# Designed miniproteins, single chains, continued (3), part 67

Each design is a single chain, and the fold is of that chain. pLDDT is the mean over its residues in the fold that is shown.

## One batch from the design tools (miniprotein)

Design m10308
Fold by ESMFold2-Fast:
Structure m10308 (fold): chain A 82 residues (1-82)
Amino acid sequence: SLKEEIERLRKEAEEYQKKANDIAKTVKEMGKSGKLSKEEFDKLYTELGENAGKAGRLQAEADEVESKYKKTIEENLKKLLE
């Protein structure tokens, strides 16, 4: 169902956002300590961008599906009340 799809997309978005936040924290802490090589930094920065971007895309998809689902429910309720 559209409701289950929205819930799945929201959950996946949260998981990717958490991954991005964890990577950002790692970059910040290890960057301050000078323990990251340029190659390791570039890799983590790429992974951060990819996870954050995927979270944003999944959130946008969920918003679109939710808007469609809400409209469908409102249309169905209107038909039942007529």
Scores: mean pLDDT 83

Design m10309
Fold by ESMFold2-Fast:
Structure m10309 (fold): chain A 63 residues (1-63)
Amino acid sequence: SVEEIAEKLKEATGASEEAARKAAELLLQGRGDGAGAVLVNSGVKLTPEHQELLKELLEEALK
């Protein structure tokens, strides 16, 4: 769900609630690139570990 993905993103990246929710919505739409862009534009530095998390969450969203 959006809430569950947003909570994981907040914990891992320190993103705001708004940015995490927007990124979660994009992941559920299959838009991993858009989710990453939202996080970067909100001030998150995407490390390789964060990119790996986004890929995992995108895969989970399709289940």
Scores: mean pLDDT 80

Design m10310
Fold by ESMFold2-Fast:
Structure m10310 (fold): chain A 91 residues (1-91)
Amino acid sequence: MERLELSDEENVADLKAAIDRLEKAIKQGKLTVEEENQILGLILRAAATSTNPKIREAARKLLQASDAISNGDFETAKKLLEEAKKLVDEV
């Protein structure tokens, strides 16, 4: 036994939490370093523990959305969040 496996349901919950936090950051027009680190932790954990291609693709899009918010590109971030939501809903 190396570690306890996270379920796809737990990975989906982590990605949904990341989506909610990124959406709030867009509405506030600001993403703090602390918030970004917490969000990245959720995304990277889901990507590391899931073999589901939809979860992995959603995680990739959320990493890009976080980067877009940090660069002030809220239009691209909103598009990436919407695409990630669709992928997560298909799991």
Scores: mean pLDDT 80

Design m10311
Fold by ESMFold2-Fast:
Formats: structure tokens, sequence, C-alpha cells
Structure m10311 (fold): chain A 63 residues (1-63)
């Protein structure tokens, strides 16, 4: 199987809230495309009162 890994940089606002939003969005992105996963993470960060300068999504194999 494959999972989508998403990374965000240039975060503004509370880091704990940003980390929780990224974890939740990454779980929701299981079975989604990298493009959809990136959009989900950006939306989750915005909902948490954060923003990111860069969000990157990659497909990685599950070990």
Amino acid sequence: GEVVEVRASGLTGDRDAANLAIVRATHEAIGKTPEEAEALVRQALADAGNSADRVEARVVPIK
C-alpha cells in the first residue's frame, strides 16, 4: 500500500495547533492524491489559525 506524506514549512501561529491540524489532515488524506492531501493540509492549517509558506505532498510506500 501507499500513504501520502505531507510537510509544511514557514508556519505562523501556534505550533501545537498546527501539528494537530497536520496529523488530522494526513489521516483524512489516506487514499487521496498528493494534490488533494496538500489542499486538505492547507485548509486544516487555516482552520487552526495558521498558515504555511510551503506545503509539499509525496506518495510513500507503507512498510
Scores: mean pLDDT 71

Design m10312
Fold by ESMFold2-Fast:
Structure m10312 (fold): chain A 74 residues (1-74)
Amino acid sequence: GPPPPIRVLDITSTDSDDQDVVNRYLSLHQQGKNVVGPHFHRDSLDSLRRAQQWADQHNWTQFRDTVLGIIRRA
C-alpha cells in the first residue's frame, strides 16, 4: 500500500549513543524521506512499526534495520 506518514527527527536529540541513528535519519531526509527519532512516544513507536513493515515491502533494508534497532531499545 502507500507509505505511512513518517515525521522528521529533531536533530537536537542529546543522547550520544543515538547519534548514528540521527545521522542515518538525516541522510534519509536528504533523500526526500522523513522518519521518526530515537527518543519517541508511543505514537512514534507505532509509526516505526508501520514504517518497518513498509520498508520490508519495498526492500528498504538499511532503513528497516535502523528501525528495528530503535524498536528493540524502546
Scores: mean pLDDT 49

Design m10313
Fold by ESMFold2-Fast:
Structure m10313 (fold): chain A 64 residues (1-64)
Amino acid sequence: DEIREFLEEAGKKIKEENPEFDRAALTLYFDPSNREAWLALAEVLEKEGQPELAKKARELAESL
């Protein structure tokens, strides 16, 4: 599952505990069509210094 692979990769890059990431990722594991969760994930990834992953999350949100 491409979405699960993306979430696993993002989690590996965010080595410190991040409740906002955990909440967004958990939501997306159960409902990958949740646009708000993808946008929340993108904001968290950008704050964690992962702009490329943040861009991918925003692209996924816009394609829904």
Scores: mean pLDDT 77

Design m10314
Fold by ESMFold2-Fast:
Structure m10314 (fold): chain A 88 residues (1-88)
Amino acid sequence: MEAEENLERLMEAAGASEEEKEQVKKEYKEALELLPKLVEEGKLTPEQAEYIRKGLFYAATRLALTGERLSLDEVIEALRAKRAAALA
């Protein structure tokens, strides 16, 4: 629920249409199901999957917009930047 609200806010800030918002929500749900499969395939460790799960809406939004696979490095950098801003 809170993640969906944050996702809608992010998409609204990006100027997304109603159709794009619905598509991103769909990709978010698909990405949620993708994480266990990526761990099983050996592409992610369970710890990496947990980090991506916390930033999943961001990763799903990026995947939906660019078609690019989940970027663990970029998600970690985004989380670190957010944490630094919260600490300040």
Scores: mean pLDDT 58

Design m10315
Fold by ESMFold2-Fast:
Structure m10315 (fold): chain A 96 residues (1-96)
Amino acid sequence: VAERTARLLVEALEALGDEFSATMVAMAYGAAASTGDPREAVRAAAEMAVKLAKASGDEALREAVREALLEGARFAEEAGDEETAEILREAAEALE
């Protein structure tokens, strides 16, 4: 679940040509994943994506990140991981 969610965020950023933001999100996920907690890894990736989307001033980037976060939340919910789903929904709400 966590790795798939991080991939969705990276792919959304890459699709818009923002390879720098995609790299930063991937690095945040990797650093947090080294702690052994997949939920903290997802939180770090989501928070980085939200921060970069807000800093960009690009509404298309903000919407793409929001959609990727909500898609990741649906995957987590279907997998029975309500904690990861809640992290992703809160991150998506921050982009409204």
Scores: mean pLDDT 76

Design m10316
Fold by ESMFold2-Fast:
Parts: structure tokens; sequence; C-alpha cells
Structure m10316 (fold): chain A 70 residues (1-70)
């Protein structure tokens, strides 16, 4: 069973991953960030606030993937 992260820990990890995603220049970096984001999501509580923060991160990753792949 995956350990559950607190709301604060989840927000801190998602914010750090957001910074990494914005700085990412290669597809390999984005794939690593996406994997880490999924691990954080699986370990987090399912709340509207956490879901909103996760969506923001996912949108950044997708936008970066589009730019790198194009």
Amino acid sequence: ELPKLSKKETFEQLEELKKKAEAAKTMEELLKIDKEAKEVYEASEETPEINSKFKDLKDIILAKEDKIAA
C-alpha cells in the first residue's frame, strides 16, 4: 500500500514538480516528472484542492510535451 501524503506535503511536492516541468527541456525530463506526479497523486488524499493543484501541473506537463514533440 502506498503511503498517504498530507495536504501540505502534497501541495509542496506538486509545486516542486511544477517548477521542474516549467524548466524541462527534453521529453525524458517530462516523462520523469509525469511519473513523479502520478506517484504523488496516488499517495495523496482525493480532495478538490489537491485535484485542482494536480490539474495545473498536468496542464503544464501537457503543454511542454506538445512543444517538445512538435
Scores: mean pLDDT 77

Design m10317
Fold by ESMFold2-Fast:
Structure m10317 (fold): chain A 73 residues (1-73)
Amino acid sequence: PTWTVTVTLRVDGVERTLVLTADAPEPPSLRPTFTDDAVTFELLDAAGNVLATKTLRAPAERVEVLSVTITQT
């Protein structure tokens, strides 16, 4: 099955949406990593393998994660 993960963020007061997709037998986990200049979102399988990655270039202090939705297609 294909999984679609939709992450809604606010960056400097502006809402943005990031979409990640991955093929996995089980629902993936989302791992966000915050640095001084970027937020990286990784989709992980049950074994901890990275299935998909999206990076947003913005200071972590200006980024707010509003919602995360995981759906099977």
Scores: mean pLDDT 83

Design m10318
Fold by ESMFold2-Fast:
Structure m10318 (fold): chain A 77 residues (1-77)
Amino acid sequence: MEKQVEELKELFRRYAESARMYLEWHKETGSDSLYKIAEDYLRKAREIANKLTELGAEEEAQEIFGLVEEMEKRLAE
């Protein structure tokens, strides 16, 4: 279980970094394509939180949900 949780956390970090990068580029350019890419990475990050919940890693899942919600709010601005 611990190994799977760490793998999911690492995958989340990669998706979150990509989402942040494309979100920033979208804010600078106004590009709808960049918005959709950022949104897709945030969706993938949410899927990781759901998998962590299935593994019983509820605290880690809650932390990820909070971070995704914050980025979604920034994207919607």
Scores: mean pLDDT 82

Design m10319
Fold by ESMFold2-Fast:
Formats: structure tokens, C-alpha cells, sequence
Structure m10319 (fold): chain A 95 residues (1-95)
């Protein structure tokens, strides 16, 4: 069941990334800077969604705290509010 959930999640991420890549190409071809910025924001959101899934998996597996902290730091580069909430969750889990 867990492996099946992971596979479905990866398939969804792949589909979304492919759609964003197509939109980026169109934005670049048309010089549409507004669309390009929206695609950049969506790509950051998609990567953060992937990192959130990895965070949840590591917590479930009792993975190393250093790996969890690295994920939080990476999310914090684009979404510091979410990173702060995740750090609180990490502290609750490891304490």
C-alpha cells in the first residue's frame, strides 16, 4: 500500500512537471513574463510538495533528524512560513 501510494504520487508529480515545462516553453516563445513568473511559482510549489512528502515519509520511518532538517531548510528557501511550521512538527516528533 505505501509503495503504491508513492508510485501514484510520483506519477502525479511527473504529469504536473511536464505540463509546467510546456507552459514555460510557451511563455518563453511568446515573451510572456507574467506566465513565466506563474510557472516559476508553480514549479517551486510542486518541488515543495515533493519535499513535504519526503518529510512525512522520513518522520514515519524514524529517519535521521539531519535529513529532516535539510528538507525543512530547502523548503524555507521559498516558503519560510511552512518551514517554521515543519520545524515545530519535527521538534514535537523528536522530543
Amino acid sequence: NLEEERKKFEEILKERREKLEELRKKALENGDQELLELVDQAERGLENTRLLFEFQELLREGGPRSRVEAIIEKIGETDPETAERLRAAMDRHFR
Scores: mean pLDDT 80

Design m10320
Fold by ESMFold2-Fast:
Structure m10320 (fold): chain A 53 residues (1-53)
Amino acid sequence: SPQTQKLIQQVKDSIDSLSKGFTKNTPFDSQMSKKFSQMIGDTSIDILKKWKK
């Protein structure tokens, strides 16, 4: 669905913003922040994929 594509982009944008914010706060947290963002993005896409299928 077209809405799914738009939502995926919104999620990516939000994750990028969060990841950059955390990287600035704690150096060692940057690694965890990236993994956490990746997991959130993947989960969101998975949910949308099941809906769109």
Scores: mean pLDDT 65

Design m10321
Fold by ESMFold2-Fast:
Structure m10321 (fold): chain A 89 residues (1-89)
Amino acid sequence: SAAAAEVERLIRELRELIEKAKEAKKNKDWEKLLEEMERILEVLARLAEIEARVPLSPEQRAELEELAREAEPVLEEAKKIMDELYAKK
């Protein structure tokens, strides 16, 4: 279906963005890390919007759970950077 094809494209995009974010973290390119994090959040929001209307397959759900685990260290690093820049007056 068109929805299934869109989910597959979004999963591929999410994987690519996570890899770019990992590279940015390795290179200590914090501007790029925050940019890739913003794109990751946009893709996750779109996936959540689709899942609310169309159930994901067990295979797609398992792949997203794996990608979520891979994204956690990157999102945690980005959160620390944001907290350092904005949380302290």
Scores: mean pLDDT 80

Design m10322
Fold by ESMFold2-Fast:
Structure m10322 (fold): chain A 86 residues (1-86)
Amino acid sequence: MKEGREELAKGLLEDVSKLPLTPEQMKRIEELAKKLAEAETFDEASRYLREIGKVLDEAAKTPEEKRQAAIIYTAHALRLVGLFEE
């Protein structure tokens, strides 16, 4: 379901914009989100989402930012599972 993956990628980009990302970190997340939207398998999409999660953890410096990053990651991980359910 390409539409669902594109919607997830868009929502992810909107949510991560609330974190204090550098321009370089935001560009990397945008590139990974594009690859996630284009992913044909759950394993491929999950790999890109995990890489986004690593960038979010690197960007989060305070306990509040780390909680926000974890919430964003978890919400989109759950949505991704739903997109590939039978």
Scores: mean pLDDT 80

Design m10323
Fold by ESMFold2-Fast:
Order: sequence, then structure tokens, then C-alpha cells
Structure m10323 (fold): chain A 79 residues (1-79)
Amino acid sequence: TEAELKKLIAQGKEAYEKEDYSEAVRLYMYAIMLDPHNEEAIQGLLEASKKLSEKTGQPNIYTAVKKTVEAMQANADKL
């Protein structure tokens, strides 16, 4: 529901502010599972995944997350 989406986005922002980028990615991922076209959730997910990639030295994390978002949007558009 919209209320669940808003809660996930708010929790994702809290995790990002605490620099828990892994948790932020997880929460924003659940948000885009509910609404793959939610701009706030997509923006938060990409920013958190970029920070996670920087923190771990793994640039492929950001690339993988971006591809996952694109795939989810493509699948939603087919339904």
C-alpha cells in the first residue's frame, strides 16, 4: 500500500543518514518492489548503492542495483 511504501522510504532515509548503506539499499529495494516507478525510492536506492560501492570498493554493486531497477520497471510496464 501507499502507507507501506512511505514507511519504507522513510526508514531507508534514516539508514542512509546513519551511513548504514547496506540497510538503506535493502529498504529502498522493498520500496521499489511495491512501486518500481517511485522516483524517491529509485533515487534513494541508487544513491545508497553508490555509497555502498564506494565503502566496499565494489563498483559492480551500483551497476547490479541499477540493472535490477531497470528490469523491475520493464517487467511492471509489461503487466
Scores: mean pLDDT 80

Design m10324
Fold by ESMFold2-Fast:
Structure m10324 (fold): chain A 90 residues (1-90)
Amino acid sequence: DPEKALAHRQKVVEEAKAYLKSEHGLETVDQILEALAAAMGLSPEEVRELLRKDPHLTMVLATGPAAEAGDMERMDFLRDAVLVLVAELK
């Protein structure tokens, strides 16, 4: 059901936005992009291009090291940042 899949994606993105705002003080797409880029050791422009070309690979590259280290807080931050940026960036 495409409508249910879209509604589920929108809910996940809104929950991710709420988390980033409440826990990290990130309110704008630019703030989230800069924070993700700093966390990945990349420029904001490099992260924007990576998200545009391969959102799935971007998620794996962002969250993988934190997940392997058992850093759940960092993994949640990186996952939610990627989810929001995939939804908001064209």
Scores: mean pLDDT 82

Design m10325
Fold by ESMFold2-Fast:
Structure m10325 (fold): chain A 97 residues (1-97)
Amino acid sequence: AVLSFNQIKKELQELLKIQSTEELAEKSQSSAILQFLYDENLPLPTLKALAEKILELDEETLKQSPTKEIAELFEDLLPPDKALQIATYLQVSVASE
């Protein structure tokens, strides 16, 4: 099931408290967004920086902005294809609310 954007933000706030990749692996088993991020094989500090960028977004920005414009916010942390995937996932999450 696609999580609501509010649920994604809650799970990303938990990601900011994670101390190790092993803890992330365990918590990812119960969270679709954390599993997606874990599967990218990015360093934990990079994942936390990505989570912080997503937590700065609001539902209205996600609904009104082109997907590519949202993806560009993540291109300093992710390859363009992965940035587009996360942007699409976030926009589906607000549509599901």
Scores: mean pLDDT 78

Design m10326
Fold by ESMFold2-Fast:
Structure m10326 (fold): chain A 86 residues (1-86)
Amino acid sequence: MNYRITITVEPSASKAASALTIGMQLAQEKGLKVYGGEVDEEKHTATLIVEAESLEEAKKLAEQMRKRLEQAGLDVKDVKVEEIKL
Protein backbone atom coordinates (compact mmCIF):
# COMPACT_ATOMS: atom_id res chain seq x y z
CA MET A 1 0.00 0.00 0.00
CA ASN A 2 1.06 3.64 -0.47
CA TYR A 3 1.40 6.22 2.32
CA ARG A 4 2.03 9.96 2.54
CA ILE A 5 4.35 11.00 5.36
CA THR A 6 4.29 14.74 6.14
CA ILE A 7 6.96 16.15 8.45
CA THR A 8 6.52 19.66 9.90
CA VAL A 9 9.67 21.35 11.22
CA GLU A 10 10.44 24.65 12.93
CA PRO A 11 10.38 27.82 10.77
CA SER A 12 13.95 28.14 9.51
CA ALA A 13 15.55 28.44 6.07
CA SER A 14 16.20 25.04 4.41
CA LYS A 15 15.13 22.89 7.41
CA ALA A 16 12.16 21.46 5.47
CA ALA A 17 14.56 20.59 2.61
CA SER A 18 16.94 18.98 5.15
CA ALA A 19 14.00 16.95 6.53
CA LEU A 20 13.18 15.67 3.01
CA THR A 21 16.84 14.70 2.43
CA ILE A 22 17.08 12.80 5.74
CA GLY A 23 13.68 11.14 5.17
CA MET A 24 14.67 9.98 1.66
CA GLN A 25 17.98 8.63 2.99
CA LEU A 26 16.24 6.65 5.76
CA ALA A 27 13.64 5.20 3.34
CA GLN A 28 16.48 4.16 0.99
CA GLU A 29 18.41 2.56 3.90
CA LYS A 30 15.27 0.54 4.75
CA GLY A 31 14.91 -0.60 1.11
CA LEU A 32 11.50 1.06 0.74
CA LYS A 33 10.16 2.28 -2.60
CA VAL A 34 9.70 6.07 -2.68
CA TYR A 35 7.33 7.40 -5.36
CA GLY A 36 7.97 11.06 -4.69
CA GLY A 37 8.84 13.84 -2.29
CA GLU A 38 8.20 17.58 -2.00
CA VAL A 39 9.11 20.54 0.18
CA ASP A 40 6.87 23.44 1.14
CA GLU A 41 9.28 26.07 2.46
CA GLU A 42 6.44 28.48 3.37
CA LYS A 43 4.69 25.83 5.53
CA HIS A 44 8.02 24.25 6.62
CA THR A 45 6.86 20.77 5.61
CA ALA A 46 8.53 17.86 3.85
CA THR A 47 6.30 15.19 2.28
CA LEU A 48 7.28 11.66 1.14
CA ILE A 49 5.15 9.08 -0.70
CA VAL A 50 6.33 5.58 0.17
CA GLU A 51 5.25 1.98 -0.35
CA ALA A 52 4.84 -0.07 2.84
CA GLU A 53 3.10 -3.35 3.71
CA SER A 54 0.84 -1.73 6.33
CA LEU A 55 -0.06 1.53 8.08
CA GLU A 56 1.87 0.16 11.09
CA GLU A 57 5.06 -0.14 8.98
CA ALA A 58 4.57 3.39 7.57
CA LYS A 59 4.11 4.75 11.11
CA LYS A 60 7.32 3.00 12.25
CA LEU A 61 9.18 4.63 9.35
CA ALA A 62 7.72 8.03 10.32
CA GLU A 63 8.81 7.51 13.97
CA GLN A 64 12.34 6.60 12.83
CA MET A 65 12.39 9.72 10.62
CA ARG A 66 11.38 11.89 13.59
CA LYS A 67 14.15 10.41 15.76
CA ARG A 68 16.81 10.86 13.05
CA LEU A 69 15.72 14.46 12.41
CA GLU A 70 15.85 15.25 16.15
CA GLN A 71 19.33 13.66 16.36
CA ALA A 72 20.35 15.95 13.47
CA GLY A 73 19.24 18.98 15.53
CA LEU A 74 15.88 19.70 13.87
CA ASP A 75 12.85 20.62 15.98
CA VAL A 76 10.08 18.37 14.61
CA LYS A 77 6.62 19.84 15.26
CA ASP A 78 4.55 17.04 13.74
CA VAL A 79 4.74 13.85 11.67
CA LYS A 80 1.55 12.77 9.90
CA VAL A 81 0.96 9.45 8.10
CA GLU A 82 -1.92 9.02 5.63
CA GLU A 83 -2.89 6.09 3.43
CA ILE A 84 -3.23 7.16 -0.22
CA LYS A 85 -4.48 5.54 -3.42
CA LEU A 86 -2.16 5.92 -6.43
Scores: mean pLDDT 79

Design m10327
Fold by ESMFold2-Fast:
Structure m10327 (fold): chain A 79 residues (1-79)
Amino acid sequence: MEEGFKKAYEVAKELLIRLGFPEDEAEEIAKKVAQIAVFSIKNGHEEGAITGAAVVLMRAGVPTEEALKIAKEVAKAAK
């Protein structure tokens, strides 16, 4: 479980930094996204992981298409 969180967090943080988010904001958003993804995957809800992560990203200002792409990569890393 801790390994899945670490992988999901690092993937989310890297992709957010590449989109131009400041490192501190990317870290805070990545923690929230990784927590939602890991929780949903642990409960067998892969689609819920993608949707939940994407909503957090969109609320942080990530465009819908990029939010969905990041959410899918984070959900894969959370497995």
Scores: mean pLDDT 83

Design m10328
Fold by ESMFold2-Fast:
Structure m10328 (fold): chain A 60 residues (1-60)
Amino acid sequence: LDEFLRRAIAHEQATDGRRLPVVVALRAAGGDLAAAARMLDVSQETVRRTLEELRRELGL
């Protein structure tokens, strides 16, 4: 998970960065979806969908 989040942060910084807050919050929360969702004031489903999008884009 940590290696994935590190790659996702680098990918977002090299592109439009629209998902950067989600991946930064997830890394800060140690991968805890609920904690990251609370930090961002979004649903856990939103965080989960963003992770799935990034996994597809990174080929993971």
Scores: mean pLDDT 77

Design m10329
Fold by ESMFold2-Fast:
Structure m10329 (fold): chain A 57 residues (1-57)
Amino acid sequence: LDEETEQRLLRIASSDALSEEEKAKLIAALLRNPNATVAELHALVPGVPRATLSRLL
């Protein structure tokens, strides 16, 4: 993993705004595609506001 992807994964794992299920989905998606867009990630966790995802990424 590159440094930027590792930092994003750490922010997601450490976020209190996300449930454990949402964290697992986002981490798995970023490991599969490190260049996944906010739109693609939001589709996996529609209950999380897009602004929150944009701030974490």
Scores: mean pLDDT 80

Design m10330
Fold by ESMFold2-Fast:
Structure m10330 (fold): chain A 94 residues (1-94)
Amino acid sequence: MEKEQLEAFRRAVEVDYEEALKLYNEGKLSEEEIKKATDTFVEQAKKLYNSLKTEESKEELVELLKKAIKIAEKYNDKYGVEKISKLLEEIKKE
């Protein structure tokens, strides 16, 4: 169960999020649409983190969030960098 959720989230980061940012940079998505997608992504990541039972699974999610930040930086998505970084800060304090 957790491995399937983490695999789905990995695809959301490595495929869906990067593709959305690429479309945004090509002018095919509006700034409002990419911000909404980012907010949904962050909310889903937070819910997933709270559902994970093992430290190993939680560490894997943290690494995927760090990868998402690098993707956001690659595509100059300042909003994504800020929102995902804030989520990581909240997770580190817990």
Scores: mean pLDDT 82

Design m10331
Fold by ESMFold2-Fast:
Structure m10331 (fold): chain A 74 residues (1-74)
Amino acid sequence: SAAEQVARLLRFFRLMLEHIKSETSDPEQFEREAEALKRMVEEEMRRLGLSEAQIEEVLAEMDEYVEELLEELR
């Protein structure tokens, strides 16, 4: 289902973002890598045929998590 695909993509994003954070001590580098990962996930959501509303919701969740991890690096 679309909900299962969204949950899987969000989990993938969180795991990859945690890995990026473990490899970088520079907040600017982390932010750049997080943005690149976010673009890749956005493209995959479009490929899977998710609606614009679903994509917007997932991107908002991803942005919140990026900011949470970014604050820990500042």
Scores: mean pLDDT 83

Design m10332
Fold by ESMFold2-Fast:
Structure m10332 (fold): chain A 55 residues (1-55)
Amino acid sequence: MDPEQELLDKQQLQEILNDPLLSELEKQKELEKFMEKYNKSVEAIIKEYNQKYLS
């Protein structure tokens, strides 16, 4: 994967995840899109984030 593209997508994802106007479900959807684009290995990150925000 292109490291510059990955950094841009990570920055955009962080902005989305820190947006107070977005629901936890919308944030989860964006995390799932990120996982699909980059690798299933980020599933652990999604799982941890869901546990923090959906528990």
Scores: mean pLDDT 68

Design m10333
Fold by ESMFold2-Fast:
Structure m10333 (fold): chain A 110 residues (1-110)
Amino acid sequence: GEIEKAILEAEIARGLTLISLGVAKLIGDEELVEIFEEAIEVLDRAIELLRKAKESGDEEKAKKAVKLAMEAVRLVMKAVLYAMQGDYEKARKLIEEAKKLLEEAEKILE
């Protein structure tokens, strides 16, 4: 279903970010390491929310939460790309925006 596809997309995003984190650690870029570690934490939170939405008995609340969680995943992936280009400030801003979307999604599922 759509939620299973969303979980898979978020897990792929997490996997790609883990590879990027490994590269950042190898080259010794501490700022990039910090950004990617925070990105992984946000993606883990999004994946947990998607799994909770799948178990939800309220289809409309689940749909709204999935939409917000997937927007957060997309913002985190954009943040990873900006961080890779050296735009750490924009990356951090996008990660903070993703966190706000996840907070909204968490409230919907309560």
Scores: mean pLDDT 90

Design m10334
Fold by ESMFold2-Fast:
Structure m10334 (fold): chain A 66 residues (1-66)
Amino acid sequence: SAERLANMREMERELDELLKRPDLKDEEYDQMLAALEPGLNDPDPEVRALAAAIKARIEAAKAARE
């Protein structure tokens, strides 16, 4: 689980930079959400919790753009 958790944390760091962009397209948000699906279904509850937190941030950012 350490490897999967580390990968999810790296994804979170990349998301921090991406969400600073005001010009993100809907397709880019959808791709980010799709990339989270394995984490959301991970057997490790820590990975699932982090993936859910990242998903909530992406969804909130997308909604704020609508």
Scores: mean pLDDT 78

Design m10335
Fold by ESMFold2-Fast:
Structure m10335 (fold): chain A 55 residues (1-55)
Amino acid sequence: DLVKQYEEGAKLSREAAELAKESEPHVAFSAQSINEVGAEINEELARKAKEKEEK
């Protein structure tokens, strides 16, 4: 289930962003931002996968 895999990826990225807050400030900012963007990309890919399955 491709949609489920993308949704799991988004959850892991958001969890990694939360863990990044516990790092040194300069590392926390970069790691948090990158993981938040990764979560948004995976969420968008999940939506596109659903559209293809409905066709």
Scores: mean pLDDT 75

Design m10336
Fold by ESMFold2-Fast:
Formats: structure tokens, sequence, C-alpha cells
Structure m10336 (fold): chain A 81 residues (1-81)
């Protein structure tokens, strides 16, 4: 698989674990969906300028995946408090 395909598979698994943990903490489904959407929008907002600045698309996508995962980890820590 390409590096992007591997990273996409890893993030899909991470998202499933994230959803499980939030469900265990009693977070409503609508709030989980909102968190995921906001994290995705934030990641894309970072990746688009990088691609426009001449970063290869694969590298820009990998950065978006990294930012998305970091945002989800941050949100999970907030909910756990």
Amino acid sequence: MSAVEQAQAEVAEFVEEFKKKLKELGVPEEEIEKILKEAEERALARAVPLARAGMPMADALLEAIRIFKEELERRLKEVEK
C-alpha cells in the first residue's frame, strides 16, 4: 500500500477507537459527530494552504491526517476531565 493508504487505514481505526471511548464516557452521538467534523475541517484548512505552497499532495494529506489525529486526542482529553 502507499504511505497515504496506510495512514488512512490507521486513522480509520483511530476514529473507531475514539468513538468507542467517547461512547463509554457518555458523550451523545451528535456531539461525537460534531467533534469529528470540526477536527476534519481543521485538518483540511491546514492541508490546503500547504498544497498551494507547493507541498506534494501526498505529504499535505499526511499532514492533514496527523493534525486530525492530534485534534481528536486533544478533544478526548478534554472530555475525560
Scores: mean pLDDT 79

Design m10337
Fold by ESMFold2-Fast:
Structure m10337 (fold): chain A 78 residues (1-78)
Amino acid sequence: TSDLARQGINFISDIYDSQGDTQSSNDIRSTGDILVNNGDYQSIADMINSIGDDLDSQGDTDTSQQLYQMSDQITQSI
């Protein structure tokens, strides 16, 4: 659903905000809003999964697993 997609986008944005990267946080929210408004939930799921892969490669397995679960839930809702 759109609510689940927005939750995933906000979770990623919060990660960037916590690192002090306000610009990337705002860019993710803006891109996510466009994708949600267009009903492009697959692209949102793919974006979340890609960020999960990046975090896993950096050793942040716990956060990457949460992102993978969010991506799967969005995909199963399409």
Scores: mean pLDDT 81

Design m10338
Fold by ESMFold2-Fast:
Structure m10338 (fold): chain A 74 residues (1-74)
Amino acid sequence: SEGEGAVRFLETLVEHAKENNIPAESLAAWVRSFLAQEPELSPELRALIEETVAYILESGDAEAGLARFRARVA
């Protein structure tokens, strides 16, 4: 599903960022780039992804942001 695809995409980016010690700002930029290339995403899912990015930038905790996103999509 669209939600499952988004979860997998964010999981892949968060894992890559952790393995390569990538800053939260770069992770946020990658996610925003994805959103710009996916105009077909539902407004609800787009809003949840944007809220997740904002949370990651404010908290500095990409894993907590991902866990919150997973809970809301499931």
Scores: mean pLDDT 78

Design m10339
Fold by ESMFold2-Fast:
Structure m10339 (fold): chain A 87 residues (1-87)
Amino acid sequence: SLVEKAKEHGARAGEAAARGDFDGMSRYAQEATKWGGRNAGMGASAFAGAVYGAKLTPEEAKRAGEKISEMAVNGEDPARAATEAGL
């Protein structure tokens, strides 16, 4: 599904940020937005997760990316997902 693809790329964006791979982060965030195009909120959440992850330690960034992606798949509001991830 589009949601599953968005979640996968969102999680990878978070992991890339955790490794300091900002080029990879940008690429995965773009893919998440592309697959979430019909669900703009989910695409935005994946991108927000990647951006937020860049402000954290590597371990925190990975956890935030995973949590935001999980909540997005469950249909949670993007703003709430970001807050629950510690924004």
Scores: mean pLDDT 60

Design m10340
Fold by ESMFold2-Fast:
Structure m10340 (fold): chain A 68 residues (1-68)
Amino acid sequence: REELLKLGYSEEEVDLMLNEDVEALRERGRERLAAQAEVARRLREMALEMFGSTDNEENGRRLRELLE
C-alpha cells in the first residue's frame, strides 16, 4: 500500500487495486493519460509563446545554452 502511494498513485487508486477492481483502475488510467496529454499540449503552447517554436529538442538546446 505505502509503496503504491510512493509510486504516485492516489489513495483512491490504491484502494481500487487492493479491491482488485481492475476495470475501474483501467478507467482512471485512461483519465490520467488524457490529463498528461493536456499538460503536454499546454507545455507546447508555452514553448511557442516563449521560443516561437514547438520543437522541444531545439527549445531544449536553447534553454541549456542560456543556463550555461
Scores: mean pLDDT 65

Design m10341
Fold by ESMFold2-Fast:
Structure m10341 (fold): chain A 81 residues (1-81)
Amino acid sequence: EKLKEEIIKKSVEIVKLLEKIERNEVKLSEEEQEELQKKLREIAEKFSSLKEEEQEEVRKEITKLNTEYLKEVRKKEEEEK
């Protein structure tokens, strides 16, 4: 339970960070890039320890949260322009 929550939370945070980088809102230093890669490895290891059914639940939740985040970002962009 706590493991699934942690994976979902960290995955969503990484996707948000990657989206900000893509939009040129944030530039990562080499040290920050290494930390990001470390987080990705830790999440991948934790995710692979889950049962297939739990992995499916995690993927669905991450997709839902990422979709909601992207809608929020798009709305803000429309309000600024």
Scores: mean pLDDT 75

Design m10342
Fold by ESMFold2-Fast:
Order: sequence, then C-alpha cells, then structure tokens
Structure m10342 (fold): chain A 78 residues (1-78)
Amino acid sequence: MEKAKKEAIEFLNKQADKIIALAKSLGLDDAVKKIEEIRKEAIEKIKKETDPRKMVLLVVAAAIEMIGAVIDAKLKKE
C-alpha cells in the first residue's frame, strides 16, 4: 500500500515538474500557480486513498487538470 502511494506521488511530482517547466517557458505564471495547487490537492487525495487503481485515476485526473490549466491560461492571453 505505502509503496503504491509513494510511487503515485513520485510520478505525479515528476509530471507536474515537467508541466510547470513548460508553463514557465511560455510565461504562464498563473498556470504555474494553478498546477501547484492541483498537485497539492492530488497528493492529499492520494494520501487518503487505499485502492491502487483509484490512486492511478487520481494521478491521471490531476495530469489532465494540469494540462487544462496551461491551455486555459494560454487562451485567456490570446
């Protein structure tokens, strides 16, 4: 159980760091803040989860939300 949580959080952090780097390269500071909030919320949800399948879904949902934050921020500046 704990290993699955640790791996899920590590994977989420790695993906979030990549998306944050992209957002920063595009000058989307608002997206960076939103991505960090999504990461924080997802980690808290994973910590409370006991089903590894649901942990995977939480990671996927967070990744989709983080990508959405980049798209939303870019569209608001266009």
Scores: mean pLDDT 82

Design m10343
Fold by ESMFold2-Fast:
Structure m10343 (fold): chain A 80 residues (1-80)
Amino acid sequence: SKELEEAKKKADEIVERARATLDQAVEGYRDAPVEELRFLAEGIEKAALNEVKDMPEEIRDYVRKKVRELADEAIARHEA
């Protein structure tokens, strides 16, 4: 439906903002303990999920999965 198409577009924008914020966090916290990056990543995930809280479940699940994957990748990149 048109509503799902618009919701997915907004969800993709939210995921891209989370990715950019996580990329900045990895660079800015390069020499910080990984626990600080984990704390920031949890905050970023919570903020992204709050933005889609009133969207259809499939869109919320999509954002949750994508932001978690990005957070896990950011943590792995910090530990490399």
Scores: mean pLDDT 86

